# Ledger of designs, part 51: designed miniproteins, single chains, continued (4)

Each design is a single chain, and the fold is of that chain. pLDDT is the mean over its residues in the fold that is shown.

## One batch from the design tools (miniprotein)

Design m13740
Fold by ESMFold2-Fast:
Structure m13740 (fold): chain A 94 residues (1-94)
Amino acid sequence: SDEEKLKEFEKELAKLWQEFEEAKRAGDTAAAVAKLREMLELIERLFKETDNKEILEKALSIAHLLRAAARTVDAEVAARFEAFEKELEKRIKE
């Protein structure tokens, strides 16, 4: 079940990432920020639905990469990813 959840997560994330790239290329900053927020919500949902530390560590790694992307479009959404990374790190270390 955890393997299937991770695969579904990766498929949804890939689609959102593609839509983010398309919005960014179009110069639609509002749409790009909206897709980053959807990706953040997707990671938050995965974190809420699983106790598997390996999957949570994978989510943290992805959040870190998305924070770098967010910095290219909006400082506020980048700060939200940074805050979420700190929350994930705290819960994983427990």
Scores: mean pLDDT 81

Design m13741
Fold by ESMFold2-Fast:
Structure m13741 (fold): chain A 144 residues (1-144)
Amino acid sequence: DEYNQLGNKLLKQGKYEDAIVYYHLAIEEDPNYAEAYTNLAMALNKLGLYDEAILYAKKAIELDPNYAKAYAVLAMALTKQGRVEEAIEYAKRAIELAKTDEERALAYAALAKALEAQGRLEEAEEYRKKALELDPNYEQAKEA
């Protein structure tokens, strides 16, 4: 989808509000587009809009229960809300479902952040390293 691709380009540029507009346009063209809902949730996470990110990530999971990226994005939002035990379970599910190095890196990064939030620092560092091994430029795997 052209709108989803434009949204992804803007997301990579840090233009989160503009990315959200294009993801909504992608959803208007195809209301069952799980990837567009997942990417919308990711942009909302970047803006700190965690309640909305959770809503759209859950919608993506309803549309495609096997889409690893949606579970990872949901886990990241839940971690930011302090719902750490739920975040760990969803991040583990994302790892189980991951079919690509990109999906696996995101899932490991999500698990690392949730484990860090729980004070499990050694385990968090192991998963952060696994994410960086699959994608050295993965911002979500690096410390702020």
Scores: mean pLDDT 89

Design m13742
Fold by ESMFold2-Fast:
Structure m13742 (fold): chain A 95 residues (1-95)
Amino acid sequence: MDRNRRITQDAQDTVRRGLDRIGRVDGRYDTYDRRRRTFIRVLNAAQTNPSGLTNVLLGFSNTFRRLGQQSSPDTQRELLDLSDDLDRLAGRASS
């Protein structure tokens, strides 16, 4: 539980910083603030289940990767970086 709580906190911080950077790049602050709030709620719900936490992190990684592929070059770079960060956190959660 302590490890999952730490990973959840790391993921929340990673998403908060990542989406803030993306919002600055493309100017869609309101959209990314809503996504961040939703992501944090889902992570908090999943932290008590190791498999649930890994699946949530991979699901959001895939979502950001898909959004990156549909975005402008500047936004794409930030979304792909965020996706990669979440993949690494999912690896930590599954270990």
Scores: mean pLDDT 75

Design m13743
Fold by ESMFold2-Fast:
Structure m13743 (fold): chain A 91 residues (1-91)
Amino acid sequence: KEVEAANYITAARILIVAAEFAYSLGDKESARQALEGAIGTAEKAYELAKGNPELQKEVARVFEQIAELAEKMGDHETAERARKLAEKARS
């Protein structure tokens, strides 16, 4: 489970980088799709990280990165959703 959680955390981080890259090119649609993919992947990581405080901290950091990118993209609703997920992951 912990190895699987780490793999999903890595996958979510790759999707965040992909979203940033797409956004930098002006491809707003691909950026939003990659960001939503990152959220879904991070949610799977959260379920797998349950009971492991270090992995839960990593998942929370991923959600914070998603929130920062969403704010940069002007998507305040997604940013707030991601911040709530980060807080839940720390709890």
Scores: mean pLDDT 86

Design m13744
Fold by ESMFold2-Fast:
Order: structure tokens, then C-alpha cells, then sequence
Structure m13744 (fold): chain A 80 residues (1-80)
């Protein structure tokens, strides 16, 4: 489960790198945001099912949340 969560988080990091490369493509940024949200929900579900310790869960959730905020800011800046 930790290995699965780490794989999903690595996928999120890759999506953030792609978002940074396409800052002016609002449609692409929206697709990336939607996918990161889905992956974050899957990470949360996997951690709950595996009874991952609360502190460790909080760290994964915080990192995923920061990426969601980051891509959201990119979308808002592109919409100016």
C-alpha cells in the first residue's frame, strides 16, 4: 500500500511537471487538475483501507494538496 501510494504520488508529480510545461493551455491544465484530484482521492482511500498512521497520511495529503493548489493557481493565472 505504501508502494502503491508512492507510485500514485510520483504520477501526480509528473502531472505537475507537465502542467508547468503547458502554463498557457487552460484546457490541458483543467485535465491535469481533474486527474490529480482523482489520484489524491485514490491515495486517501488506499491509506484509509490500509490503516496508515495519521502522521504519515497527513504528509501525503499535504503534498497532494499543495500540488492541487499549485495547478489551480496556474489555471487562474492563465485565465487573466
Amino acid sequence: TREEVDRLLRRIRELVRQAEAHKDDIAFLQQVLDEIVRLEEEIRRLMEEANVPGRERALYEAEAGMYIIHVTVLILEAQK
Scores: mean pLDDT 84

Design m13745
Fold by ESMFold2-Fast:
Structure m13745 (fold): chain A 81 residues (1-81)
Amino acid sequence: TQQQVDLAKQLVETAKRFAEKSIEAMEKGDFEAAERYLKAVETAVEQARLLADHHPATQPYADEAEKIGEEAKKKFEELKK
């Protein structure tokens, strides 16, 4: 339904927002804050995946959220070294 699509869009926006905050924290050298923001991204991605399992129409949004989370985590691992 439209409610599930709207929720999926909100989850993508949440993932983008926290990924952006995590990257900003990384650039400032605050890896503790970055890790907390990455956990928020991971939660949004997990919720989007669960939503898509029951509502296939939301799958493209789950895929987008997953990509956002993967890119943010990769950057964290690269900069933490």
Scores: mean pLDDT 86

Design m13746
Fold by ESMFold2-Fast:
Structure m13746 (fold): chain A 87 residues (1-87)
Amino acid sequence: MEKIKKEAELALEEMKRFLERMQKLHDKYSDLPEAEKALQYARKALEYVKKALEDPEKLKEYLEQATEYFGQALRYMAEAEAKAAAA
C-alpha cells in the first residue's frame, strides 16, 4: 500500500508540472481551440491522479482515466503547435 501511495504522489507532482506547461502553451496559443482542449484534458488528468492518491482501492481505475486524459492533452497540444507552425 505505502509503495503504491508513493507512486501516486510522484505521478501527482509530474501531472502538476505538466498542467503548468499546458497553461503556458494555452497562454501562447490562446486563439486556438486545440490549446483550450489540451488544458482541459490536462486538468482532468491531474484530477484523476489526485483521486487515485485519495482512494487506493480505485487507484488502477483512476490512473487509467488519468492516462487517457493525459494522452488527449498531448494530442491537442501537438495539434495546436502544428497549426501555429503552419500558419
Scores: mean pLDDT 77

Design m13747
Fold by ESMFold2-Fast:
Structure m13747 (fold): chain A 83 residues (1-83)
Amino acid sequence: GPLSLEDEEDIPEELVEELIKKAKELGIDLSRNEALLFIKGYKQATGRLPSEEELEEFAKLRAENPETPIEDLTAEFITRKSA
C-alpha cells in the first residue's frame, strides 16, 4: 500500500508496460503517456493500483472504443468500478 503522499504519482513501470502489452495483443497501439494517464487516474480515484485483470478489462474497453479519448475511457472505467 502507499506509504507516502508521493506514492500516488509513483506508478510502477511494470504496470505501464503490461497495459501497453495487453492493448497491443488486442491490436491497439497505446502510448506510454495514455497508459500512465489511466493508471494514475485509477490510483487517484480508488487509492490503489489496478490489478492485472483490471488492466486487461481496460485494454478491451480501449479496443472496443478506439476513437474515444483516453481521459473519457478512464473516467468511464473508474465509474464502473466505483459503482
Scores: mean pLDDT 76

Design m13748
Fold by ESMFold2-Fast:
Structure m13748 (fold): chain A 71 residues (1-71)
Amino acid sequence: SMLDELKEEAERRFEEARRNNWSDEELQKLAEELMKEAKERLSEEDVEEFTKHVLGLLAEELHRRAQARAA
């Protein structure tokens, strides 16, 4: 489905951003961009599901980075 394809795309883009050492602010902007794109392509129900998944990816990466800085 389009929802599943966009979820996989979000995961790939976050992985690429991580490999290229994007800042926390750049990751937040990436999440905002992905959610904006989803609103143009998905139904309201699918946008809600996609937003939840993107925010989850963002939160996990930011949490990992915060722990790494504290070490």
Scores: mean pLDDT 85

Design m13749
Fold by ESMFold2-Fast:
Structure m13749 (fold): chain A 93 residues (1-93)
Amino acid sequence: SKEEILELIEKALSGDPEVLEELRELTKSSDGDVRSAAIFALVAAGDPRAYEILEEIAKEYNVDPKEVIDHVKGAVDKLLENNPALKAKREAR
């Protein structure tokens, strides 16, 4: 759900390496909704470690990491536009 995506985004914005490793594992989930939520959270985090994980995912699917990031970033920006508290947390980084 969108609420689950937003919760993972808030967690990812902490910059905690343990959270980023949890998100990496969630990208391997058999549940496509869980995988998507984790990818959205990694893109929202936007730190170097998150981008390294996204690059690994893109490589597994044989796609350009930039295309994945650009596509998901648009969706993340739309989600955060409707969630001012999380938008403020990301902008404060």
Scores: mean pLDDT 77

Design m13750
Fold by ESMFold2-Fast:
Structure m13750 (fold): chain A 78 residues (1-78)
Amino acid sequence: MKEFEEEVEKARERNRKLSPAEAIYETVKESLRIAEEYKKKHPKEGEEALKRVKKDIEENKKQYENAEKTAKFIRHSL
């Protein structure tokens, strides 16, 4: 779990330069990828990490959907 948490924190720090909506969208996307990679090294802990990320997405579904729409709108403008 510690390795997973460190990688997610690094992703958040990298994404701080983005707009809030893009930061949320990219960080969630990277967190899912990090959890999948962690599962390959630590199947049980990685499965728990993946479940936590998916649960956080489900509990914050409206915020995540709004962040995704806003991120796509910003990218469309570029």
Scores: mean pLDDT 74

Design m13751
Fold by ESMFold2-Fast:
Structure m13751 (fold): chain A 100 residues (1-100)
Amino acid sequence: SAEEERNRRILEEVKKMIEEYLKKIEAEKDPTKAKALLEIMMGSIEFIALMLERFGETELAREILELAIATLEEVLDKLSPEVQELAKKFIAEFRELIAR
């Protein structure tokens, strides 16, 4: 359906955004800057999910949060220890958002 195609494109765009940010975070040698990039990425994802949920797209919002968790967990070991700790906090926060 048109809705399924739209939702697939939104998921693909969010996935691309996550991949681009994670590539920048992995390449960033300054932990403060890497954390800031992670905060911008996760904040953007949360905002997108919140807006989708507000418009009745609850399933798509959940899929986006789950995608962020899964992708972040996959690359966790490639991040510096300080960025890993911040990433774990965001993963826990997103899991709580999904569980509500």
Scores: mean pLDDT 87

Design m13752
Fold by ESMFold2-Fast:
Structure m13752 (fold): chain A 75 residues (1-75)
Amino acid sequence: GLEELERLVKEYIDAGDYELALNAITVAVRSTPLSPEALAEAQRHVERMKQAVEAGDKDGFREAALRTIEVLRRA
């Protein structure tokens, strides 16, 4: 479920495995039935995760990942 996804993503982030965290979130977004509006919101947060990786911003990555999971919880 989404609680297991959140735990796994946090574990990946703490280990520095940002690509695994990003992949887990991306797969969850693709596998969850979302409205067009919710999909667009989730995709904006995923883009912020990618930007945070490029900037070395662990806190920004974590925030964007958790906001993506929040969108999935509302679906």
Scores: mean pLDDT 87

Design m13753
Fold by ESMFold2-Fast:
Structure m13753 (fold): chain A 85 residues (1-85)
Amino acid sequence: HMELRRELAIKLTALSLLAVAEGHFDVAEKASEVMRLADKANLTPEELKELIELVDRAGQAVADGNFEEALKILEEIVKRLKEKI
């Protein structure tokens, strides 16, 4: 769904910008990897919604200053997406 993919892109971009502002380039790089893999993966609308929920959790961790937790969540997403390609 185009609207869900747009929401995902906006949320990953916001997450990445916040991480970069705090000097956490590793989190920003992992968010970019999530976006690239999601673009290649044939995801259903339900899988996109689940992905957005995980990205929201990572975004909240970044907002809370918990970059280690954010990186862990993004790494889990990357692993799941690689299995879909």
Scores: mean pLDDT 86

Design m13754
Fold by ESMFold2-Fast:
Structure m13754 (fold): chain A 93 residues (1-93)
Amino acid sequence: MRKKYEEAREKLEEAIEKLKKAKNSKEFNEAAALLVEALRMIDVPQEEIDRWIEEAVEVVKEKYKDLSPKEQIKEGLILVAEKGLEYLDEHGP
């Protein structure tokens, strides 16, 4: 198995876990950094990342309007991380 893809998957899974447990901005930032590192490791185009973020923001605003802004950001980042895992599945061996 490709070491780079395995490491990226582990970072995405860890980012999702940390986002679900995050209670403050520092924890959110740590999880977001893991997400960004994982996506860079597998060379996801910036245009694709921007599209995933835009789509996640729209979904969160529509489905999670009752959540606080910080909770909405958390849900959006989780959606982007899940898109990263799908990308790994499509481009992995």
Scores: mean pLDDT 79

Design m13755
Fold by ESMFold2-Fast:
Order: structure tokens, then sequence, then C-alpha cells
Structure m13755 (fold): chain A 83 residues (1-83)
């Protein structure tokens, strides 16, 4: 893992700690564990997308944006599992 990927991963871990919904927190933690094991060359891009999704989740009161953020995280879990 590159130093830049480690920095993004740490930011995602800090954001995950702020999630009050146990189900979504567990999904983000699963994404973090998959990312730590990933050798995907897109890992930096995937981590940046995940960080933005979790930030949207934490900042938004819009149900559509909250659902969109959750679906983004699930989609990235599936991408990392299938690669």
Amino acid sequence: MSPEEEKLLKELEELASKIEDESFKKEVEELIELAKKSKDPRLKELLEIAIEAVKTYLESEDVTKIVGAKLTVIGEILELELS
C-alpha cells in the first residue's frame, strides 16, 4: 500500500468512527478491510469515492443522498471482492 493510500485509508477509518448507524458503520469497516488487502491499481480512486460518500452520509439530511451514499459503499465492496 502506498503512503497516499494509507493516508486516505486513515481518513476513511476516522469518518467511519463517526457513523452512528451500526449497520452502515459495519459496511464501511468491511470496505476498509477489503481495501487493506487489495492490490487493485484503482484503490486510491475507490478510497476517494468512499470518503466522499461517507462525508455525504454524515452531512446530509436528504434520504435520497443518504441511500445513494450507502449504495456507493456497497458497490465498492463488490468491486473489491470481484477484482
Scores: mean pLDDT 82

Design m13756
Fold by ESMFold2-Fast:
Structure m13756 (fold): chain A 66 residues (1-66)
Amino acid sequence: MEYSEEELARLERIAKKLGVSVSAVKSTVEALMRGGLSVDEAIDLLERDPERAERLALQIVLDALS
């Protein structure tokens, strides 16, 4: 998946704030998108409520494995 320059800048900011890699943030965004969120919705959720974003991403992955 290719991200825009604006999206990449947002992902880098999230990664720095959370103390994780950009790759980890991208994985969470991709998991949220599998659950039906757009890229913008997934990034917005991570910026506003990263703990909820991570829990939702985990739930989507678990539902896909069930």
Scores: mean pLDDT 83

Design m13757
Fold by ESMFold2-Fast:
Structure m13757 (fold): chain A 100 residues (1-100)
Amino acid sequence: SSALEEMKKRLEEAVKEAKKLIEEGKVEEAANYLLTKTGEMIKEFKVPEETALKIQEVVLGTALRAVDLARKGEPLEKVLEVVEEGLKRVFEILEESEKK
């Protein structure tokens, strides 16, 4: 689906911007940015409710984990890895949704 490819591209761009905020020490701002952008994309791409809930759960869990690691003084690399793992899980959810 061209819509799936466009959504994946925009998610990659959102994660790239979130990583920049994390590198600047703005982890809570990065978390809020990802939550806001994924919510906007779910509405724009008219993602089905079941798939949207799965995406929202992954993004919220990723955001909470990233903020927790940063507050505990964990290395920047670990915070970035959490965001990258979150993106991978969202892509898997979207790809599984397309196969149905």
Scores: mean pLDDT 87

Design m13758
Fold by ESMFold2-Fast:
Structure m13758 (fold): chain A 93 residues (1-93)
Amino acid sequence: AAELAREAAKKAEEAIKALTEDKDLEKAAELAREAGRLAKRAADELGEVRLAVAVALIGIAAEISARVLKDAEGAVTDLKALLELAKELEKRA
């Protein structure tokens, strides 16, 4: 669980950098999807059902913001929330 949570946090940070430094919305969307999936797996291993649902939905929201809406600011906001939840999951592991 801890390793999955750390990888989720890393992917969320990489997604934020893709949006803020590289201006690469497609790369950010792919990284957001991966971060959400890894965070969900970490939460599932911990039995944290509500957190598993929350991180999955936030990851999807970040992907939609980046890929569909082309909203970099919205995607960054969602990814920061996902990053904080991934860090919380690591502390619980």
Scores: mean pLDDT 85

Design m13759
Fold by ESMFold2-Fast:
Structure m13759 (fold): chain A 60 residues (1-60)
Amino acid sequence: SMRELVEEIAKERGLELSDAEIDDVVALAEGLAKAMNFEKADRTHIRFAVMILELERRYA
């Protein structure tokens, strides 16, 4: 499941995500994959989405 992969990657980075933040990361990763003409988001897209969330937490 993409949700489980998001939780795993977040844990690897020492982040605790709410359900809403997990949903946001999933949506961002899917959006990135679609923009790059991929049918599925992979680990790289999820890592990028998590990094974006980290930046949002710092500057918002």
Scores: mean pLDDT 82

Design m13760
Fold by ESMFold2-Fast:
Structure m13760 (fold): chain A 67 residues (1-67)
Amino acid sequence: GPSAEDLAGMASLPDEQRLEIAKALLEIAHNLKDPEIRQRVLEQVAQIRSLLSEESRRELEEFAAKL
């Protein structure tokens, strides 16, 4: 999973930038053929999601539903 330093770095970013990173990782996960690597990327997305505002979480869920 992500290190405490990775999560601290992510927490220092604006909410909009965290959302865009989470969206990019979801796109990567959707296109991955290896289920083990895909699961790891999705775990990273889940950790970033925990740092998002309620509004950004709703936007991320809407984005994920379109994949």
Scores: mean pLDDT 79

Design m13761
Fold by ESMFold2-Fast:
Structure m13761 (fold): chain A 68 residues (1-68)
Amino acid sequence: VSEGDKQLDDLVQRIKNGEIKSVDELEKYTLTVLVGGGVSTALQRIADALGVSVSDLVGKIKILTIGR
């Protein structure tokens, strides 16, 4: 399990539990993805959990891209 996958799962669970109620609260979180990784898939999963569109998430959640 990658660190990014764990961060995504934790974030989605926090949203489902009501700990994260709005897109603005996502500004304090960072999602790590590999260069060329599934950023769109991760954003879609978060958007679905919050009941918003992916466009509402763009620029709100911090995304770090790493490559090796």
Scores: mean pLDDT 69

Design m13762
Fold by ESMFold2-Fast:
Parts: C-alpha cells; sequence; structure tokens
Structure m13762 (fold): chain A 70 residues (1-70)
C-alpha cells in the first residue's frame, strides 16, 4: 500500500520527493502504471519529477497495490 507508493516516489524524486504527486483517477491508475512499466524506457520524461519514472523493478502485484492506494 502506502509504504510501496512512498518507495516509488523516493526512487523518482529522492528523500524530499513527496511534493508533486499527480492525482490519478482511481479507474485509470492501474492502466497508467502498467503503461509506464511496459514503456518507461521509451517514454523518458525531460523532468523525471513530472512523471514516467522507471518502475520496471515493480511486480504486477506491487503495481496493483499502488494503483489501489491512488
Amino acid sequence: GKELWEQYLQAVAGPDGLTGVLPLPPETALETLRFMKEHGAELKPEDPRLGYPDISFLSDEEIEEIAAWL
């Protein structure tokens, strides 16, 4: 749940990176996260703080848990 989401945010923005969490619609969060995992290497953002972090290290179950938290 939330602890896994905090780890995800820390991987993107570091220890102070709790500002700027994008509000995702609950119905689309899972689809968005799966898309980022599958295409993250192709969709490198100019500023990683704005989204599309490398989440390839997350399992499908962990992504589902994060999406349920959002």
Scores: mean pLDDT 56

Design m13763
Fold by ESMFold2-Fast:
Structure m13763 (fold): chain A 108 residues (1-108)
Amino acid sequence: SVEEIEERLRELIERYSKEPIEKLIGRVLRVIGLEIDLELGIPVELSVEEALDLIAASIVFYVELNKPELALRHVEIVGKVLKSQGVPEELVEEIVEAARRVLEELMP
């Protein structure tokens, strides 16, 4: 459910919010690399748990930089990667909606 994904994202965000921003850059760069691989048609493999981890790290990173629109872009990239792997569209939509709700809570 969207609510279960929101709870998992909040847990991961709390964890990453305790890290220096410089420690999050590797996960942010991985999302950029996944977008490039997807655009070039290179096969990518990403578990749902890894996807949530990358989303949470990107949210923390871009909210800290006061650029929440880039966090949303990274959520959309991760969603496209999951769809390309055959993850059900309904589950991808739940992940994107959960991430959007959590992001809105952080940027009142």
Scores: mean pLDDT 86

Design m13764
Fold by ESMFold2-Fast:
Structure m13764 (fold): chain A 81 residues (1-81)
Amino acid sequence: SSTEERQAAVIAAVEAFLANLQPAAEPLPEELRPLVEEATRRLAGQLRQLGHPDLADQVLALPVGEQYLLLQVVSPLLVDP
């Protein structure tokens, strides 16, 4: 199903991002921080529900700038265009 394909794509994207992790070049604007932290918590909860608690823990351990970069990669995969 499209949902299962999307879930698999999100997991693969998170794994690839963590395997090739680069430091954020610039600090995150302060106004975006609470939005990024909230979206990252939701992503981590989804990863745990899909049986990937280790990925969830790694995502939550990322600095907020790297969390923002990860969200830019996975956000298009969470919504059909």
Scores: mean pLDDT 79

Design m13765
Fold by ESMFold2-Fast:
Structure m13765 (fold): chain A 76 residues (1-76)
Amino acid sequence: GVQEVLEKALEKCSDVSEDLQKKAVCFSEKYVALNYPEESEEKKAVLRGKVIKEICASLKSPEERAKFLILTKDCD
């Protein structure tokens, strides 16, 4: 499910950096790579936007969204 893939993406980025911005970039890249490994980089950029909306639909609470570095603004 969506939550399982989100957790795996976060785990793959646990050792990347203490910088929240760098960790968020890593998370987004690993999440898209796990769900859409065969897509081109250009298509992955488009899919990232769609995936953020899907995550927002699955995670309704701000607390759950924060666990995966998703801002409330990203869900508009």
Scores: mean pLDDT 67

Design m13766
Fold by ESMFold2-Fast:
Structure m13766 (fold): chain A 68 residues (1-68)
Amino acid sequence: GPLGEEAVRLAEEGRRAAEAGDAETAQRLLKKAEHLTVLAVIEGDLEGAERGARAAREAQRALDKTLA
């Protein structure tokens, strides 16, 4: 659903920000993506929530690599 789709979009933007070295933007976008993933679960969009969570994990790995 729309919440899960937006969570994936924000997580992917966060991953790109992390790869560009913008840790502040990456952290802000990841926080928003995680919040939307929780809302997707509450609304019953479990598939969208799972996709959002997966995209957020990929973005977090990119951020961790950038900060190392």
Scores: mean pLDDT 85

Design m13767
Fold by ESMFold2-Fast:
Structure m13767 (fold): chain A 91 residues (1-91)
Amino acid sequence: ELSEKEKEAFEYVLKALDYFRQGKFDEGIEYAEKARELDPSFNMPYAVLAFAYRLAGDLKKADEALKLAANTVMSNKYRPAYKELEERAKA
């Protein structure tokens, strides 16, 4: 159901989350921004950026990203990928 571009955006989100788990916030932000650039309608990159900027102390960018995440509804096309991410987080 996802195009190759949409799959790539999701892979960049996974990479961003992996960097954040390692405490590598600059690298995590870079990959989350790449995911946002590939699909601006994908809400997860905005939520991830909001969290990362807040941890990095950039509260203004964190608030801007949080507002974008809250105002961007997740497309049903990403639902299966989101479900897979939730399963990976539990394992």
Scores: mean pLDDT 74

Design m13768
Fold by ESMFold2-Fast:
Structure m13768 (fold): chain A 88 residues (1-88)
Amino acid sequence: SPMDELVNRLVELEREIEAGKLSTDQAVERLREIAREFRKEGWEQAAKVLEKTARFIEDPKNTENQKRLMAGASIGLILMYYSVTKRV
C-alpha cells in the first residue's frame, strides 16, 4: 500500500540518519519529501511532526546528537502510531 511504502521509506531514513550517512541538508530534504507524501495520504499529524523535525534538524544551534535523537523520537512516534492503527 502507499502507506506501507511511506513507512518503509521512513524506516530507511531513520537508519541512514542513525548511521551518520546523511548530511543535515539531505536529512531535512528527505523528511520534507516524506512529510508531503504523508499529507497527500491524509496523515496531516504525521506530516506536521516530520516538518517540525526537519526545522529542528536544520537549526545550526542544535547539536548533531540532539538532531539524531529528535529524528529517532519523531520517526518512532509515527511508526508506533501506524503500527497500532494497522492492528485495529
Scores: mean pLDDT 84

Design m13769
Fold by ESMFold2-Fast:
Structure m13769 (fold): chain A 73 residues (1-73)
Amino acid sequence: MELIKKAKEKLEKKDYEGALKYLEEYLEKNPNPSKEEQEEIAKLLTEIRVEDPSLKERVEKLGKKLQEIILKQ
């Protein structure tokens, strides 16, 4: 949860790479995020992709990892 909050703080500062890094770290450390956390991460990933298209490949990779987690539930 703290890492998701840190990602939000980075987005508010327009540090999209920093936000993405915190989301990547969160999913590496938390393989079973709650439904609420899954939805929040998906929303933040969409925002990062829209605001910084240069991060598209990293967002898509993390989005695929999130989708695999959802399908295991």
Scores: mean pLDDT 82

Design m13770
Fold by ESMFold2-Fast:
Structure m13770 (fold): chain A 89 residues (1-89)
Amino acid sequence: ARLDLAQRVVDELIKRKTGKEPDPNKTLSDYKLVAAEVKGLVQTFAAVYLDDNEVTRTMTVEQVVQILAEKVPLSGLQTILKALETGGA
């Protein structure tokens, strides 16, 4: 499902950028991740543009997962996940 893929995308992003385990209750700022990293990843690999109001550093991991599941098509989420898993992101 899209939600499962969005969850894996966010989990892999946190793991690769921070080396920490994902926690749905922690915010992007708790991981020292800026909204621009999430937005840039989605733009580069899925060609989807997210507004500053759609992803913010104060959003929890769970909230970011929900936005990606709503805004990014299934094929885009799959492309992002492969890029993260193969070190291309």
Scores: mean pLDDT 82

Design m13771
Fold by ESMFold2-Fast:
Structure m13771 (fold): chain A 107 residues (1-107)
Amino acid sequence: MDAVRAEMERRIAALEAYLRSTLDPETADRVARAYRETARNIEELLREGKISPQQAREAMRQIEAEVRRAAEELAKTEDPAKQAALFTALSIRLTGIVEDARIRGLK
């Protein structure tokens, strides 16, 4: 369990650094905040014993992939409306990953 939490913390720090190098500071902070909040929800499920360490790692892998995909698309556009739509889509996908992890933990 401690090794999984240390891995999650290391991955979060690395991806936040990537976001800040790739996006403007305001957009990077906004995406990093959504990522951190989502990661906290997975950590809480793991801490409460509602999901296994393997389920937590898989959920974090999916979260990381969606955050990276959103960052790549955000970096390609300066249109505020497209940026807002991409951020909304990311938030929906991140929420879905947390809810899927919670449901799978009940099985």
Scores: mean pLDDT 82

Design m13772
Fold by ESMFold2-Fast:
Structure m13772 (fold): chain A 91 residues (1-91)
Amino acid sequence: ATIKVTLRIEGLSEEQIKKIAEKAAKKARELTGAEVTYEIDPEDKGKLIFTIKAETLEIAELAAEVVIETAKEEAKKLGGEAKVESIEVLD
């Protein structure tokens, strides 16, 4: 199963967004065993995209929840905000 999560990060620098992305991906990987990768849109620095791959949809959904909640928590700690723009189930 593959899920794509797109987040809008507001009020933070590109370096802060990278730190949030790495923490969120790491936590999701450690808690669920899912394969989690991320990219920041080079044309829109506030747009953060996670790709989550897991053996089951249930594991992929759990990893997506961990990514979203971690990103929101970490953004808030830095004085910014993370919003979910889209969640796409790809398979």
Scores: mean pLDDT 86

Design m13773
Fold by ESMFold2-Fast:
Structure m13773 (fold): chain A 76 residues (1-76)
Amino acid sequence: MEKLEIQREIFRLVLEGRFEEAAELLAEVQGADVEKTRAELEKEWAELQKRKSELVEQELPSPEAREAWEMVKEAL
């Protein structure tokens, strides 16, 4: 599997909440420990989601933009 296909698969698994499978695939590619990779993916994902939400809300002050962002957060 090419690097791009592997990254897409890992991203899909993370979006589905399948961190164990995502960590296995990522650890295989990187030659790393699965449990450590899973913990890192979970932490990075949680931090990314929090930062994205905070940044969008700070940068988009209009009521319409905030309503659109709230709908996106509900869909996540």
Scores: mean pLDDT 67

